# Designs tried in a protein design run: designed miniproteins, single chains, continued (2). Part 68

Each design is a single chain, and the fold is of that chain. pLDDT is the mean over its residues in the fold that is shown.

## One batch from the design tools (miniprotein)

Design m6351
Fold by ESMFold2-Fast:
Structure m6351 (fold): chain A 70 residues (1-70)
Amino acid sequence: MKIGPELLEKVEYIRSNLDLFDDATKARAQGIISKIEASDNREISEATRRELLRLYENLQLYKAYQEELA
């Protein structure tokens, strides 16, 4: 499927929070973002989509944890 606005919103959220990842995860996240940006009008793999969703969920959990500590 073509990359939809929901996926782009998740990409922006991840990009805004890259510094919350460790170096290895940050490099992976940047790779996924670059791949998606290079493929704005083509299908992405299910593996790429799953990794993006996993990164998004991890950031949501991390943000919730930070809010509880604040």
Scores: mean pLDDT 73

Design m6352
Fold by ESMFold2-Fast:
Structure m6352 (fold): chain A 66 residues (1-66)
Amino acid sequence: TDLEELISITREKFMRENEERRKEVEQEVKALPSKEEGDILRRKAEEEINKQLEDMDFYEQLWRNQ
């Protein structure tokens, strides 16, 4: 399988899952009675999403530089 094809499929999957997760987090935040709890949930989700995207970029660079 072509590396570019694998990267494209993986990135598309991450983007879809990340968009879905952000929507789920916002729905959960709206149900929370506390602003602080909502801020914590949003921050955690943003960190997780950013890490997944950074991991994707890292693996892409690693594969290309081998």
Scores: mean pLDDT 76

Design m6353
Fold by ESMFold2-Fast:
Structure m6353 (fold): chain A 81 residues (1-81)
Amino acid sequence: KEEEEKKLEEEIRKKSQEFGDALNAHRHDPAAARALVEEAKKWYEEFSKKATPEIKERIDRSVKGLEDELAWLEQAAARAA
């Protein structure tokens, strides 16, 4: 169980970094950023089915972070248009 938890922690850390980097790369394309966040949310939802309470907390924080960043990008794009 503890060994599995460590593997889950490493997996979510790696994926969260990948999603964050990808979102930053699409910062100037709100449509691509939105699609990425939707894909990330689907991955986190599937992963949460295997998550411990500690990992679930990390998932919730990661999802909120992506949603907050997307909201700021969409708001900035709307005001620039």
Scores: mean pLDDT 79

Design m6354
Fold by ESMFold2-Fast:
Structure m6354 (fold): chain A 72 residues (1-72)
Amino acid sequence: MLTEEELRILRALFEHGPLTVDELAKLLGISKEEAQRLVDRLVERGLVTKTEGDKPLYTLTPAGIAALRRAL
């Protein structure tokens, strides 16, 4: 089951497209550290993917979109 915080990350990525951790933290009004923890969990679950590099972009997978739709 997805937490409300995890669903908020998935909704933000769906609405705004690929985002950095800093952008997610600002949109959700949470710390950068909490945003990083949440996206790492979602990447582990295959619901989000990230680019490589110094400032990775996070984006929804097809599984992430399906999980978000089921939570409505």
Scores: mean pLDDT 82

Design m6355
Fold by ESMFold2-Fast:
Structure m6355 (fold): chain A 79 residues (1-79)
Amino acid sequence: MEEVEKLKKEVDEGIRRLRERALASPNPQVRALYDEGIRRAAELVIRAEKSPTDEEKIKLYKEAIDLLRQTEAQADALE
């Protein structure tokens, strides 16, 4: 339970960070990339919330965190 809530908080903070970066970017390509990454991460969060086991929740939240990190790396490569 505590591990699940910690990972959920990390995902929520990651999404917030990407939203802030999207708003700060003048490049529409970078904004679109952040918006897509946030959308996909949100889908993983919804799947995690519907998952019956903590193991599945942890897996999905970690996938969301990795996706958000990959999105930042891709955006940095464009800017």
Scores: mean pLDDT 84

Design m6356
Fold by ESMFold2-Fast:
Structure m6356 (fold): chain A 88 residues (1-88)
Amino acid sequence: MDEAEKKVEEVKKKLGEIYKKSKNKEEFYEKVKEFVIELAKKEGWSEEDINSLLKSLEVIYKESKSKEEFYEGVKELVSRAVRSHVLT
Protein backbone atom coordinates (compact mmCIF):
# COMPACT_ATOMS: atom_id res chain seq x y z
CA MET A 1 0.00 0.00 0.00
CA ASP A 2 2.64 2.59 1.06
CA GLU A 3 4.80 1.96 -2.05
CA ALA A 4 1.79 2.09 -4.38
CA GLU A 5 0.53 5.34 -2.79
CA LYS A 6 4.03 6.85 -2.98
CA LYS A 7 4.18 6.07 -6.72
CA VAL A 8 0.66 7.48 -7.16
CA GLU A 9 1.71 10.75 -5.44
CA GLU A 10 4.84 11.02 -7.65
CA VAL A 11 2.72 10.42 -10.77
CA LYS A 12 0.10 13.00 -9.66
CA LYS A 13 2.89 15.55 -9.09
CA LYS A 14 4.25 15.00 -12.62
CA LEU A 15 0.73 15.18 -14.09
CA GLY A 16 0.27 18.50 -12.26
CA GLU A 17 3.47 19.84 -13.84
CA ILE A 18 2.27 18.76 -17.32
CA TYR A 19 -1.12 20.39 -16.61
CA LYS A 20 0.52 23.73 -15.67
CA LYS A 21 2.79 23.73 -18.76
CA SER A 22 -0.02 22.81 -21.21
CA LYS A 23 -1.86 25.72 -22.86
CA ASN A 24 -5.05 23.78 -23.63
CA LYS A 25 -6.82 20.43 -23.27
CA GLU A 26 -5.38 19.02 -26.56
CA GLU A 27 -1.75 19.84 -25.64
CA PHE A 28 -2.32 18.33 -22.17
CA TYR A 29 -3.76 15.15 -23.77
CA GLU A 30 -0.73 14.74 -26.09
CA LYS A 31 1.75 15.23 -23.22
CA VAL A 32 -0.19 12.85 -20.94
CA LYS A 33 -0.10 10.12 -23.63
CA GLU A 34 3.69 10.49 -23.89
CA PHE A 35 4.05 10.45 -20.10
CA VAL A 36 1.83 7.34 -19.70
CA ILE A 37 3.73 5.41 -22.41
CA GLU A 38 7.09 6.30 -20.81
CA LEU A 39 5.84 5.41 -17.31
CA ALA A 40 4.35 2.09 -18.45
CA LYS A 41 7.55 1.06 -20.28
CA LYS A 42 9.70 2.05 -17.28
CA GLU A 43 7.46 0.03 -14.92
CA GLY A 44 7.28 -2.98 -17.31
CA TRP A 45 3.56 -2.84 -18.12
CA SER A 46 2.35 -4.93 -21.08
CA GLU A 47 1.54 -3.37 -24.47
CA GLU A 48 -2.05 -4.57 -23.96
CA ASP A 49 -2.26 -2.63 -20.66
CA ILE A 50 -0.76 0.46 -22.33
CA ASN A 51 -3.25 0.25 -25.23
CA SER A 52 -6.19 -0.20 -22.83
CA LEU A 53 -5.08 2.84 -20.78
CA LEU A 54 -4.64 4.97 -23.93
CA LYS A 55 -8.17 4.05 -25.10
CA SER A 56 -9.55 5.06 -21.68
CA LEU A 57 -7.64 8.37 -21.91
CA GLU A 58 -9.21 9.04 -25.34
CA VAL A 59 -12.71 8.45 -23.91
CA ILE A 60 -12.09 10.85 -20.99
CA TYR A 61 -10.61 13.42 -23.41
CA LYS A 62 -13.72 13.33 -25.63
CA GLU A 63 -16.21 13.34 -22.70
CA SER A 64 -14.53 16.05 -20.57
CA LYS A 65 -15.85 19.63 -20.95
CA SER A 66 -12.66 21.40 -19.85
CA LYS A 67 -8.92 20.99 -19.34
CA GLU A 68 -9.51 20.82 -15.55
CA GLU A 69 -12.23 18.13 -15.83
CA PHE A 70 -9.92 16.11 -18.10
CA TYR A 71 -7.04 16.56 -15.61
CA GLU A 72 -9.19 15.19 -12.74
CA GLY A 73 -10.18 12.18 -14.88
CA VAL A 74 -6.57 11.56 -15.90
CA LYS A 75 -5.39 11.61 -12.26
CA GLU A 76 -8.03 9.03 -11.27
CA LEU A 77 -7.40 6.77 -14.28
CA VAL A 78 -3.59 6.77 -14.05
CA SER A 79 -3.64 6.37 -10.23
CA ARG A 80 -5.89 3.32 -10.64
CA ALA A 81 -3.51 1.84 -13.25
CA VAL A 82 -0.46 2.40 -10.99
CA ARG A 83 -2.20 0.80 -8.00
CA SER A 84 -3.26 -2.25 -10.07
CA HIS A 85 0.38 -2.92 -11.07
CA VAL A 86 1.91 -2.34 -7.59
CA LEU A 87 0.63 -4.98 -5.17
CA THR A 88 1.24 -4.62 -1.44
Scores: mean pLDDT 81

Design m6357
Fold by ESMFold2-Fast:
Structure m6357 (fold): chain A 103 residues (1-103)
Amino acid sequence: SMKAKKAIEEAIEKLEELKEEVEEAETKEELIEILEEAIKELLKVMKEIEDLKHILKLIGMILRLIGAIIDVEREEDLEKAKEIAIEELELAIEGLKELLKEL
């Protein structure tokens, strides 16, 4: 659907912006807030998807980002915590790009 494609494109743009915000983050608290915003964007996409297969793919991406929040909370080194956040945001962006090709 056109609405689903637009929601995915907007989510990709927002997650790319959040990835840039990770580079500027000075605390783990800021990294967690960035990852929570990424989850919110995926939830917005999920509202526009009717296909169960695609919904399950989005749920998988959300669960990975929740895992990333836990990993960031447990990481003592801010630079390593940033690498975790960037890697998981990149995986979510790739998953959204794949989903966009399937619509």
Scores: mean pLDDT 90

Design m6358
Fold by ESMFold2-Fast:
Structure m6358 (fold): chain A 78 residues (1-78)
Amino acid sequence: MEIEISTSVDDNGNFTVTITVTREDGTRRTATLTGQVKGKINSLSVEVLSVDADYVTVKLTWTHDNGGTHTRTLRLRL
C-alpha cells in the first residue's frame, strides 16, 4: 500500500489536502479536504494516522502569521 499526500495553501488562508491511497491490487482512491482559516497559513503538515477500507484518518497541523499553531483530526472517505 502506498500513500501520497499533496497540500496547497494560499495567502488568504485557503488550503487543500489531497490524499491518494494505492493498494496492493493497484486500486487507487483519493480523499480531498478543502478549508479556510482566518489569516495567512505559514505552514501546513499532514500526518496519516490510519487507513481502513473506506476511510483515511489524518491529523492536520498549521501555523498562522501570528505564530499560533492549530491541530485538527479528520476522518476522510476514500
Scores: mean pLDDT 79

Design m6359
Fold by ESMFold2-Fast:
Structure m6359 (fold): chain A 77 residues (1-77)
Amino acid sequence: NAAQALADIKPIVLNIFKDESEETQKAILDALDEGIASGNFDEAADRVLEIAESTGNEVKTALVLIALAIGKNAVKR
């Protein structure tokens, strides 16, 4: 369930960061893939949000929060 929720939001989250550095994009990809492999949504969400905040782009951080909230609601059902 948690792994599927992360897999479902993965393309959305990657698209939010498509114009960031390759390092940032890889960090996001790795955080999501680790979460999918472990089934730990909350840890993956915390990592992705930390990376989003590090960009200094408040709009991207807000979009990430929305995507994570959608995924979290799918897990909690």
Scores: mean pLDDT 83

Design m6360
Fold by ESMFold2-Fast:
Structure m6360 (fold): chain A 90 residues (1-90)
Amino acid sequence: MEELYEKLVQEAVEAFKNGDLEKIEEINRKMKELGIKRPEFTPEQAYQYGLLLAVTKSREEADAFIKEAEKVLSPEQVEAIRKGYDDARS
């Protein structure tokens, strides 16, 4: 369980780095189908990802990614990414 969850989270992070939202949707669906305890990208993980975006992406790239992420992530997850990005850039 835990090993499979960690692998799916790593694949989701890699997809985010590549801007592959289709892959992120696939991973989220797969986690839900497998009945994993947390079948979604948590707000805490989203915040940490926002911090990573601040050091790996330009503001324009991050904003474009966040806009696309609004289509596949919950408002709470999107807000967490945005907050993490802004906190890291402060």
Scores: mean pLDDT 70

Design m6361
Fold by ESMFold2-Fast:
Structure m6361 (fold): chain A 91 residues (1-91)
Amino acid sequence: MSAEQELLEKLKKVFEKLKEALPDFKGSFEEFLQAVSEALEENGSLINEPEKMAELVVEETLKRLGLKDVPEELKEELKKALIEYIETVLK
């Protein structure tokens, strides 16, 4: 599996957990992926600081989706997936 495919699988799992934790969340997986991709693109200047980049990408992704009450566990899971992707693929 490519690192990109591994990221997609991890993002899908986080999305499913978001739907479970926030039953009123009506966003699609496609919208979730677009929000993550746009946040990654906008924070590309931080590629040498993968932890900081991932933190901002998580914050901006959730803001784009209008999510306020996301469990810290899911934010941390998303952040870890993004750090791995940034360091293995984008760096």
Scores: mean pLDDT 80

Design m6362
Fold by ESMFold2-Fast:
Structure m6362 (fold): chain A 89 residues (1-89)
Amino acid sequence: KVEELREKFRETAKRLIDAGEAGNVDEAQKLADEAAKIMEELRKLGDPRVPVLATALAISLVGVALEQEDPEKRQALIDAARKIIQAAK
């Protein structure tokens, strides 16, 4: 089950980054919620990689946010990164 959740996390993270790069912040927020839920499930299963996975995704999201010209879109992606970190603890 853990490997299936890790694969789902990778797919969700990729879609999240793609949505962020496209400036589709509504889609990015939904995908961030899904990624956070997967992180919580992996954490409950005792996956030791959860902090590293969350940190890597959050760093990527902040990078995408800094490339946004619209400050509202930038803030939405930063909020998504914070949500991911909070889910992992």
Scores: mean pLDDT 84

Design m6363
Fold by ESMFold2-Fast:
Structure m6363 (fold): chain A 100 residues (1-100)
Amino acid sequence: SAMEEIKKLIEEIKEKLKELLAETDEVKAGKLAMEIHLLLVEMIDIMKENKVPKEEAIKALEEIKKMAEEALAASTNPYVKELLSLLIDEIEKEIEEIKK
């Protein structure tokens, strides 16, 4: 099921966001941010291919955005904050694209 695949990707993204929040090595943090980006791309592709309703797609992206915003607020590492800000901007742009 496309919705089951999306739910698994959301949970994987959430776990990687937790790892990114705890990461102190800049190279590893950058790798985690790239992995999150690739999971977001995969999730959006699944949504498009399976014609997921706009409302459900926006809801999934808003859930991930909220988790990234919570991670940004909790982070004390300036580099991790920058990576989280870029991910939040990416999610917001995707939400705006889906809205039309």
Scores: mean pLDDT 89

Design m6364
Fold by ESMFold2-Fast:
Structure m6364 (fold): chain A 80 residues (1-80)
Amino acid sequence: MEKLKEALKNAIAAGSDTIIIMSNEPSPVNEIYKIVSKEEDVEEIVKYAEENNLVATALPKEEAEELLESLEKVRKKAEE
């Protein structure tokens, strides 16, 4: 979760309209991530995911921000 949170924060800060999360498993909270900006071609991103046996999930910036907030809330509750 920490690695996903940091990667999401960095992608949001970079000003991407769409954030694509790639993981080696279907779970979006997996430890291995690749996040790409709107500057990447969607077809090239899909090809990269297929060549590296990754699952790609596309999130608009607003949904990525909501996911980041949710991950931060879950972690705070786990510390209490």
Scores: mean pLDDT 61

Design m6365
Fold by ESMFold2-Fast:
Structure m6365 (fold): chain A 68 residues (1-68)
Amino acid sequence: SSSLEERRAALARELRRLQEQGDKLYKEALEASLTDPSKEQELLEQMQKVREEGQRVGEQYLRAYREL
């Protein structure tokens, strides 16, 4: 249905945003690893949170796919 397709599209956009955010955090963590270990740890924790959100959204995306 169109509503399910809209839901799937919204979830796909959210997954893309989370992936881009994770990539940015990873790059910043690599930069911080050379100069500031405490900042690196903070960034790795933020990456873990983004990963957990990505898993949740990914599960909803797959569920929406299976409902088709």
Scores: mean pLDDT 83

Design m6366
Fold by ESMFold2-Fast:
Structure m6366 (fold): chain A 105 residues (1-105)
Amino acid sequence: SPVLERAQAIASGVIGLLREIRAAVKNEEIRRLAEEAIELARRAVASTDIEELLALFQELLKKLEEILRLLEREKAAPEVLELARTAIQLVQTAIAELEAALAAA
């Protein structure tokens, strides 16, 4: 399914962004949340079910929004904030495409 392949590709890209965030920060809470978000994204890469993918991406979005909030609180470098914002935009795109696919089924 093109929708599944695209969602899996987005999840893989988000793992890369999360690894960069984790490497750029010393805050243990942000690092822990990034590790939890990587695990959700890894599960999304392995998933072949649109409904499961949607649930995983929705949970991933919540963790990314918390990561961004903590990065803003810690006054992280603009480049690190942009990594989190890019990950959020990619996940929002995946959610919209998965919701559209479920509505069309």
Scores: mean pLDDT 91

Design m6367
Fold by ESMFold2-Fast:
Structure m6367 (fold): chain A 61 residues (1-61)
Amino acid sequence: MDLLKEAEKGLENAKKMLEEGKPAAAATAFWQARKLAEQAGDEKLAEEGRKGYEEAARLSA
């Protein structure tokens, strides 16, 4: 897979973890997806990852 597809897959997995009540794991997954999206040059996807990370981190605190 290319970086963009890996970022999309990572974001989907992070959302699934959040739905499963695993906010700490979801935060890590959102952070990883954000980095992949940034490397792929997809600003919108990177912003989704950043927002997801902030939400999941807040829920895990």
Scores: mean pLDDT 81

Design m6368
Fold by ESMFold2-Fast:
Structure m6368 (fold): chain A 86 residues (1-86)
Amino acid sequence: MDFREELKRILELSYKENLTPEERKQLGKVIKKMAELAGLTDEELAERVGLTPEQVKAIKEGKIPISKETFIKIYLVLAEEFEKRP
């Protein structure tokens, strides 16, 4: 899978005012996969975006809605981590 294309898909979803429950679950799965590839734990991702680890877990499972601002913060954290990789 093209990692950069998945990151762009996340960003595209952030421009929707209302996500369906299915889109929210899809978004959570992509964030989970990308965080794993970036080597970020729930605790590390939470610290970098200003959330609790519990909130990060709930987001990854699609259980809670994500604000556009939080979504952008997650995107930037993931993008930064992938820029650091050789």
Scores: mean pLDDT 73

Design m6369
Fold by ESMFold2-Fast:
Structure m6369 (fold): chain A 66 residues (1-66)
Amino acid sequence: SAADRERGRRLQAEGDRLVAEGRALMDQGVQNNDLDTILRGIGLIIRGIGLRFEAGLLLGEPAPPA
């Protein structure tokens, strides 16, 4: 449905954003030797992967691997 496609596109965009932000945060944490920042980055990546999976289901596309 159009509603499912709209929701899927929003979740895909949000998931992509979270994965990108999480990776940048992990890199920053590694450079600064800051474990808390690394763990926050990992948390964002996991959340983003979950949203990508949900988006894949709504769009009828295979979800990317975790």
Scores: mean pLDDT 84

Design m6370
Fold by ESMFold2-Fast:
Structure m6370 (fold): chain A 62 residues (1-62)
Amino acid sequence: SLDEEIARLEAEYDRVLQKIREIMEKQKKEGVITPEQQKEIDSLTQEAVELDRRLRALRAAA
């Protein structure tokens, strides 16, 4: 169902945001931003943007 798909995507969006927070907390604790961490944040940010776009489309269709 549409509601189940929305709920699943919302959960995935929350997981992506949590991963970003964990990397940012590590950066804050260590006082350093590595190129590897930045690439991971960039990748996760792109994933979050795609999930948000899909969620907005599904909510508009509901």
Scores: mean pLDDT 85

Design m6371
Fold by ESMFold2-Fast:
Structure m6371 (fold): chain A 105 residues (1-105)
Amino acid sequence: SPADMLEELDKFIAEVNKLILEIARDPSKADEKFEEIKKLFEEFKKKYPQLAPAVDRALKFIEDALEAAKKEGWTERAITRLLFSALAALGDLWVAVRKYIREQL
């Protein structure tokens, strides 16, 4: 149902955000935590394959943001950009899911 999809999305976003915050606090764990993020994205995509393009786009934005932060040497500015980029990617995914649900009405 639409309600179940939104509940699963809310839980998914919370879990991904927790992992991004863990990376921000300890960048030495970035590769390990990003593997966990990829698993969460793959499980969500497996459950909702109709959302695959939006899911893949959000994961790509997070991956690119992590690589940018790593390239800048995990400076405070780079970490702040990572947090805002991850928030934007997850926000875009939420908008895409809401649009999909609305189009089913």
Scores: mean pLDDT 89

Design m6372
Fold by ESMFold2-Fast:
Structure m6372 (fold): chain A 81 residues (1-81)
Amino acid sequence: SWRDKLSEEAAKELDEIENRGLREIFTGLHRGESLATLLAIVDRMREEMIELLKKHGLEELIPYVERAAAQLRAMVAAAVA
């Protein structure tokens, strides 16, 4: 996994971003929030993860974050439909 290239510190911070964002998506789905609102949460998670990778000198891993964000967007869209 590309996550194996992360330090323990970077992995923990990335997991915190992911867990927080997923909780917000779950809460938003439960509350009947719009697709636009839910996709904005995914976009914020993407930006926070990219900034984390830049902070740790792991910019080469940005394409993996972009791919994960695209998959999450598709899953959220399917869940709202």
Scores: mean pLDDT 86

Design m6373
Fold by ESMFold2-Fast:
Structure m6373 (fold): chain A 110 residues (1-110)
Amino acid sequence: RSPFPDTTPQDSTPLEIAMKKTGIKSVEEMVGAVIRAISDPVMGEAASEAMNKLKEEFGDNLKVRESGLAAIAYMIRKEGLVATEENKDEVTEKLYKKGKELYEEVLAEE
């Protein structure tokens, strides 16, 4: 179970697990993707509403926040998700569903 000759244990954080599942290589890459997204006011509102839904369902904790951020980055970078005034509610639901999926997967990890 130690794949490396180093005996230093790796911390498996919710963020690291979510990044691995989304194919995001660094915290900076994830944060950059989120910042670009929320710089659009419509996407920023949709992302904020999705995050608030996750917090209301699961509580305001690090795992929820990191899963939500990873979901936002994934949907924008991998799925090409774009928010408009016409589809803001759909975007919010997509971000919420992906955040919930990632949060549940994070809870299933050790």
Scores: mean pLDDT 72

Design m6374
Fold by ESMFold2-Fast:
Structure m6374 (fold): chain A 72 residues (1-72)
Amino acid sequence: DKEELINFAKSLGLSEKIAEEFVEWLLKNYKLSKGAMKKIIEESIGYLKKHNLPLTLENLKKAADLLLNPLL
């Protein structure tokens, strides 16, 4: 459920617009289970927060791509 993933991303500190764009990008580019999607959302946001990087769409995409490379 796309709305569940968007609300999850928002709960972790993303604005509604960025949460929507990030979740839609993940759903278009990766074929993962809902659990795996939640994990990637959480780990991408956590990575940026840990390194004091802005929670921008570009940074989130880069973090997700880095985390998902071992799964390809």
Scores: mean pLDDT 84

Design m6375
Fold by ESMFold2-Fast:
Structure m6375 (fold): chain A 70 residues (1-70)
Amino acid sequence: SMVEEINARLRAQLDAFLAAHPGVPPAVRAELRALVDQMIEAMNNGDQERLQQIAEEMQRLLDEVQALAA
């Protein structure tokens, strides 16, 4: 339940972020997409600890992109 909520929330946040920020550099888009792929893999494997680590890294990247846009 919690894992499903986190996954759905982060996917929605990523999709909304990328749609709202078409100027995000291709390299950063690729990194965010790779993290989403890693999250899906962790979900399929039931690896909650890995999923949590990936979520933290994704949030860090999003914060850095927002800082660059300021």
Scores: mean pLDDT 76

Design m6376
Fold by ESMFold2-Fast:
Structure m6376 (fold): chain A 72 residues (1-72)
Amino acid sequence: SREELIEEMLEEIEELLRKYVDRLSPEQLRALADSVLSTLARQAGREHGLDPQEVIEELKPRVEELIERLLS
């Protein structure tokens, strides 16, 4: 389902960010998150017919919350 896809993308972003949280500045970590989110959203568009921009807009607040939790 769309919801399962959204959760899978968020988990993939979380795994990557956890790997780099101790190595990157907060600004670099946000830039990495934005890049990965854009890539995954485009992939979901190609594989499942989702609108990449809508996926980005939906996930961006959740990714920001994740970054805040990792940096606290």
Scores: mean pLDDT 85

Design m6377
Fold by ESMFold2-Fast:
Structure m6377 (fold): chain A 87 residues (1-87)
Amino acid sequence: REGEIAALAAERAAEALEKEAEKYPELKPVAEALRKAAEAARAGDWEAAEKLLQEAAELTSKLPPEVQRLANEILTQAALEAAAEVA
């Protein structure tokens, strides 16, 4: 279920990024976009979810290199965990 994997990945990434935002406040907008994407996906609004995921990706690309690396690691791990959970 692609939608379920996407929603879980966004939710898990948002949770992990929200925790890291305590140390790196610049991650907070990325976490918020991912949280909203997960909520839109759960509501069945796939167009809104896709736009919010694109916004999260754009925000991530504008982060300082070290913080961007951390964000990408979290996003990758969340995607792998979501895929494993719904497989």
Scores: mean pLDDT 79

Design m6378
Fold by ESMFold2-Fast:
Structure m6378 (fold): chain A 73 residues (1-73)
Amino acid sequence: SIFDEISSLKSKKKSLEQKLKDLQSQYDTLKKQMDATTDPAKARQLNKEMFRILADISEIYLQIKKIEKKIES
């Protein structure tokens, strides 16, 4: 039913929002490590990991947006 479909989409959105919060927290932790490091090799590793997390965040935002459009339809 439409009711069950909307309920399922809302649950999926809530799960994605939680993953988004977790990734944002991980990014903040890496940023603090980046700001504190004086080692160029460690800075390069942290920057690479931060970039990967930003890509994951972008993908989750797109998934949430698609779900929101389906709920609004």
Scores: mean pLDDT 88

Design m6379
Fold by ESMFold2-Fast:
Structure m6379 (fold): chain A 91 residues (1-91)
Amino acid sequence: SMLEEALKEAEKKLKEVDKKIEELYKEEGLTRDSQTLSPEIVKLELERVRLESLIETLREMIKNKVSDEEFLEMQKKLQERLEENEKKELK
């Protein structure tokens, strides 16, 4: 189903983001306990939270048998809101 495919894709993207975060911590000589993070790491951490929220939403939609149209509309709105918040906060 489209919901199951979207969930699988989001989970894959989350793994890729986690890997990028680890590489940036390594490149910047930082540990995960560092309180001062670069804007690049902060941006990826925000993307991670976005993907976790998307995964949770997709799981609830699958559980509640929400229509594909409602899923696509909600996914689009969630992504747009998170991107707008990221641009405002990091600029």
Scores: mean pLDDT 74

Design m6380
Fold by ESMFold2-Fast:
Structure m6380 (fold): chain A 86 residues (1-86)
Amino acid sequence: MAVDFVEEIGKETALINPKYKEEIDKLVEEFRKAFEAGDKEKALQIANRILDIAKKVMIDAGVSEEEANKIYNKWLEEIKKLIDEE
């Protein structure tokens, strides 16, 4: 499920860097509301914001920028697929 996937990314990111927990929790809830309302464009925009935080947290934790970008793109493609409902 798109919401479950985004929630897990948020949870893992907050576990690595707890200072983003409140922001991530808010964004995950905003994602859920947009997705449930059928606003796929808004849901995707919010997911991108969560992924931007996750990428920043990964790089700060010592993941290379190249590897962090690969993970970001893989997660973004999976989120798009889950939202697309085909």
Scores: mean pLDDT 84

Design m6381
Fold by ESMFold2-Fast:
Structure m6381 (fold): chain A 83 residues (1-83)
Amino acid sequence: MVRLEITDEDSVEEVYRRVKEGLRAAPEVLVELNSKSKQKTEEYVRAIERAADEMGYIARVENGEKTIVRLMTLEVLQEELAA
């Protein structure tokens, strides 16, 4: 698993690039969004979902006090459901 932390200093393009690098390196990537801006968080989520879709990964968005996007291959999801 690769874990990525995104802050207000990250551009949408940087987020997209970093996520694609993570997806190439691992079947599961966890992206933690530490932005104080709701608009920036939505833009980051869209970039992450675009990267996931292009790479054939499934994206799950968890909204709480912090937004977390979990990216996984179908195989990882199937193994998790079987366990």
Scores: mean pLDDT 80

Design m6382
Fold by ESMFold2-Fast:
Structure m6382 (fold): chain A 100 residues (1-100)
Amino acid sequence: MSALEIVKQTLEQVLELLKTLPESPEAKKMISNIEYLLEQVTKLLNDPSASDMEKLDMIMKVLSSIAQIGAKLLASKDPKVQAVGEQIQALLDQTRAQLA
């Protein structure tokens, strides 16, 4: 499985975790951001002209975005939101290990 395919699977899992959050403007914004990145990764996977550098840049952007979301959720005072943040952080750590 390519690095970009691994990152796509991680985005899909993060999206499902975010959908378990209580409805809020912040949750909707995070979901929209992940859906946008998932669309961009899918387009890049289907582009035979995409360079290795473009793929690497996309991977770095995705990992950075997931890290920011995880950190924000972990900072929540709601234990249910914190638990989702912990799951996203664990998933990010697993994804980084798969990419090494």
Scores: mean pLDDT 88

Design m6383
Fold by ESMFold2-Fast:
Structure m6383 (fold): chain A 80 residues (1-80)
Amino acid sequence: SEKLILEGELYRSDGLRAEKNGDLETARRHYERSAQLYKEAGSSKTADSLRNLSRVYEQLGDLDLAREYQKQAEEIEKKA
């Protein structure tokens, strides 16, 4: 769905802005919503939001979740 992809892009954009401002918890929530919307749309852009989540969890000190989201993103990229 084009609508779901556009909504996902808006949340990802908001997440990126929050991340640049150092608001990691807000960035995490926006990236989670973005990933969910892209996943529902069946879009490979889900991988982009999961990579953003991985980066935020690294900054929050949760290295296990960061690694898990990075692996999920890589799997989506490989499966198209």
Scores: mean pLDDT 88

Design m6384
Fold by ESMFold2-Fast:
Structure m6384 (fold): chain A 133 residues (1-133)
Amino acid sequence: MSLYERFKKAADEVYNEEFLEKILSHLSEEDVEKMREYFGEETFKHVLLAIHYLVTTTKTSDPNNPFFQELQKLYLYGLFTNTKITKDSTPLEKIAATILFLSQNLVLDPSKSVEEQTAEQLKRLLEWLEKNL
């Protein structure tokens, strides 16, 4: 099983449609469409979950959570391979580069909801993608 397939399996176990809808409500339709264009529908879902977990790890790190373990593996993959996002990048490369970017550039505001903070990290990711693609 590939690194990306393991990540997808772990992500699907923690997936919540209502939670994703709450995050998307803080984004413009234009921003959501751009994210879908860059990542594709399935990978975009996994990007949202990854950002959510990065935002929540400041308060709730569980080293035995399978999704958190797979996120750490993707972070290390991105770090050691110097992974970059291009229009031709694989889903693995897109996720790994996203986790690497956000981990290095994460700015948390404890006065904001987790959903609002996740949406703000997505906007920062979009700005980075527009400059690097």
Scores: mean pLDDT 73

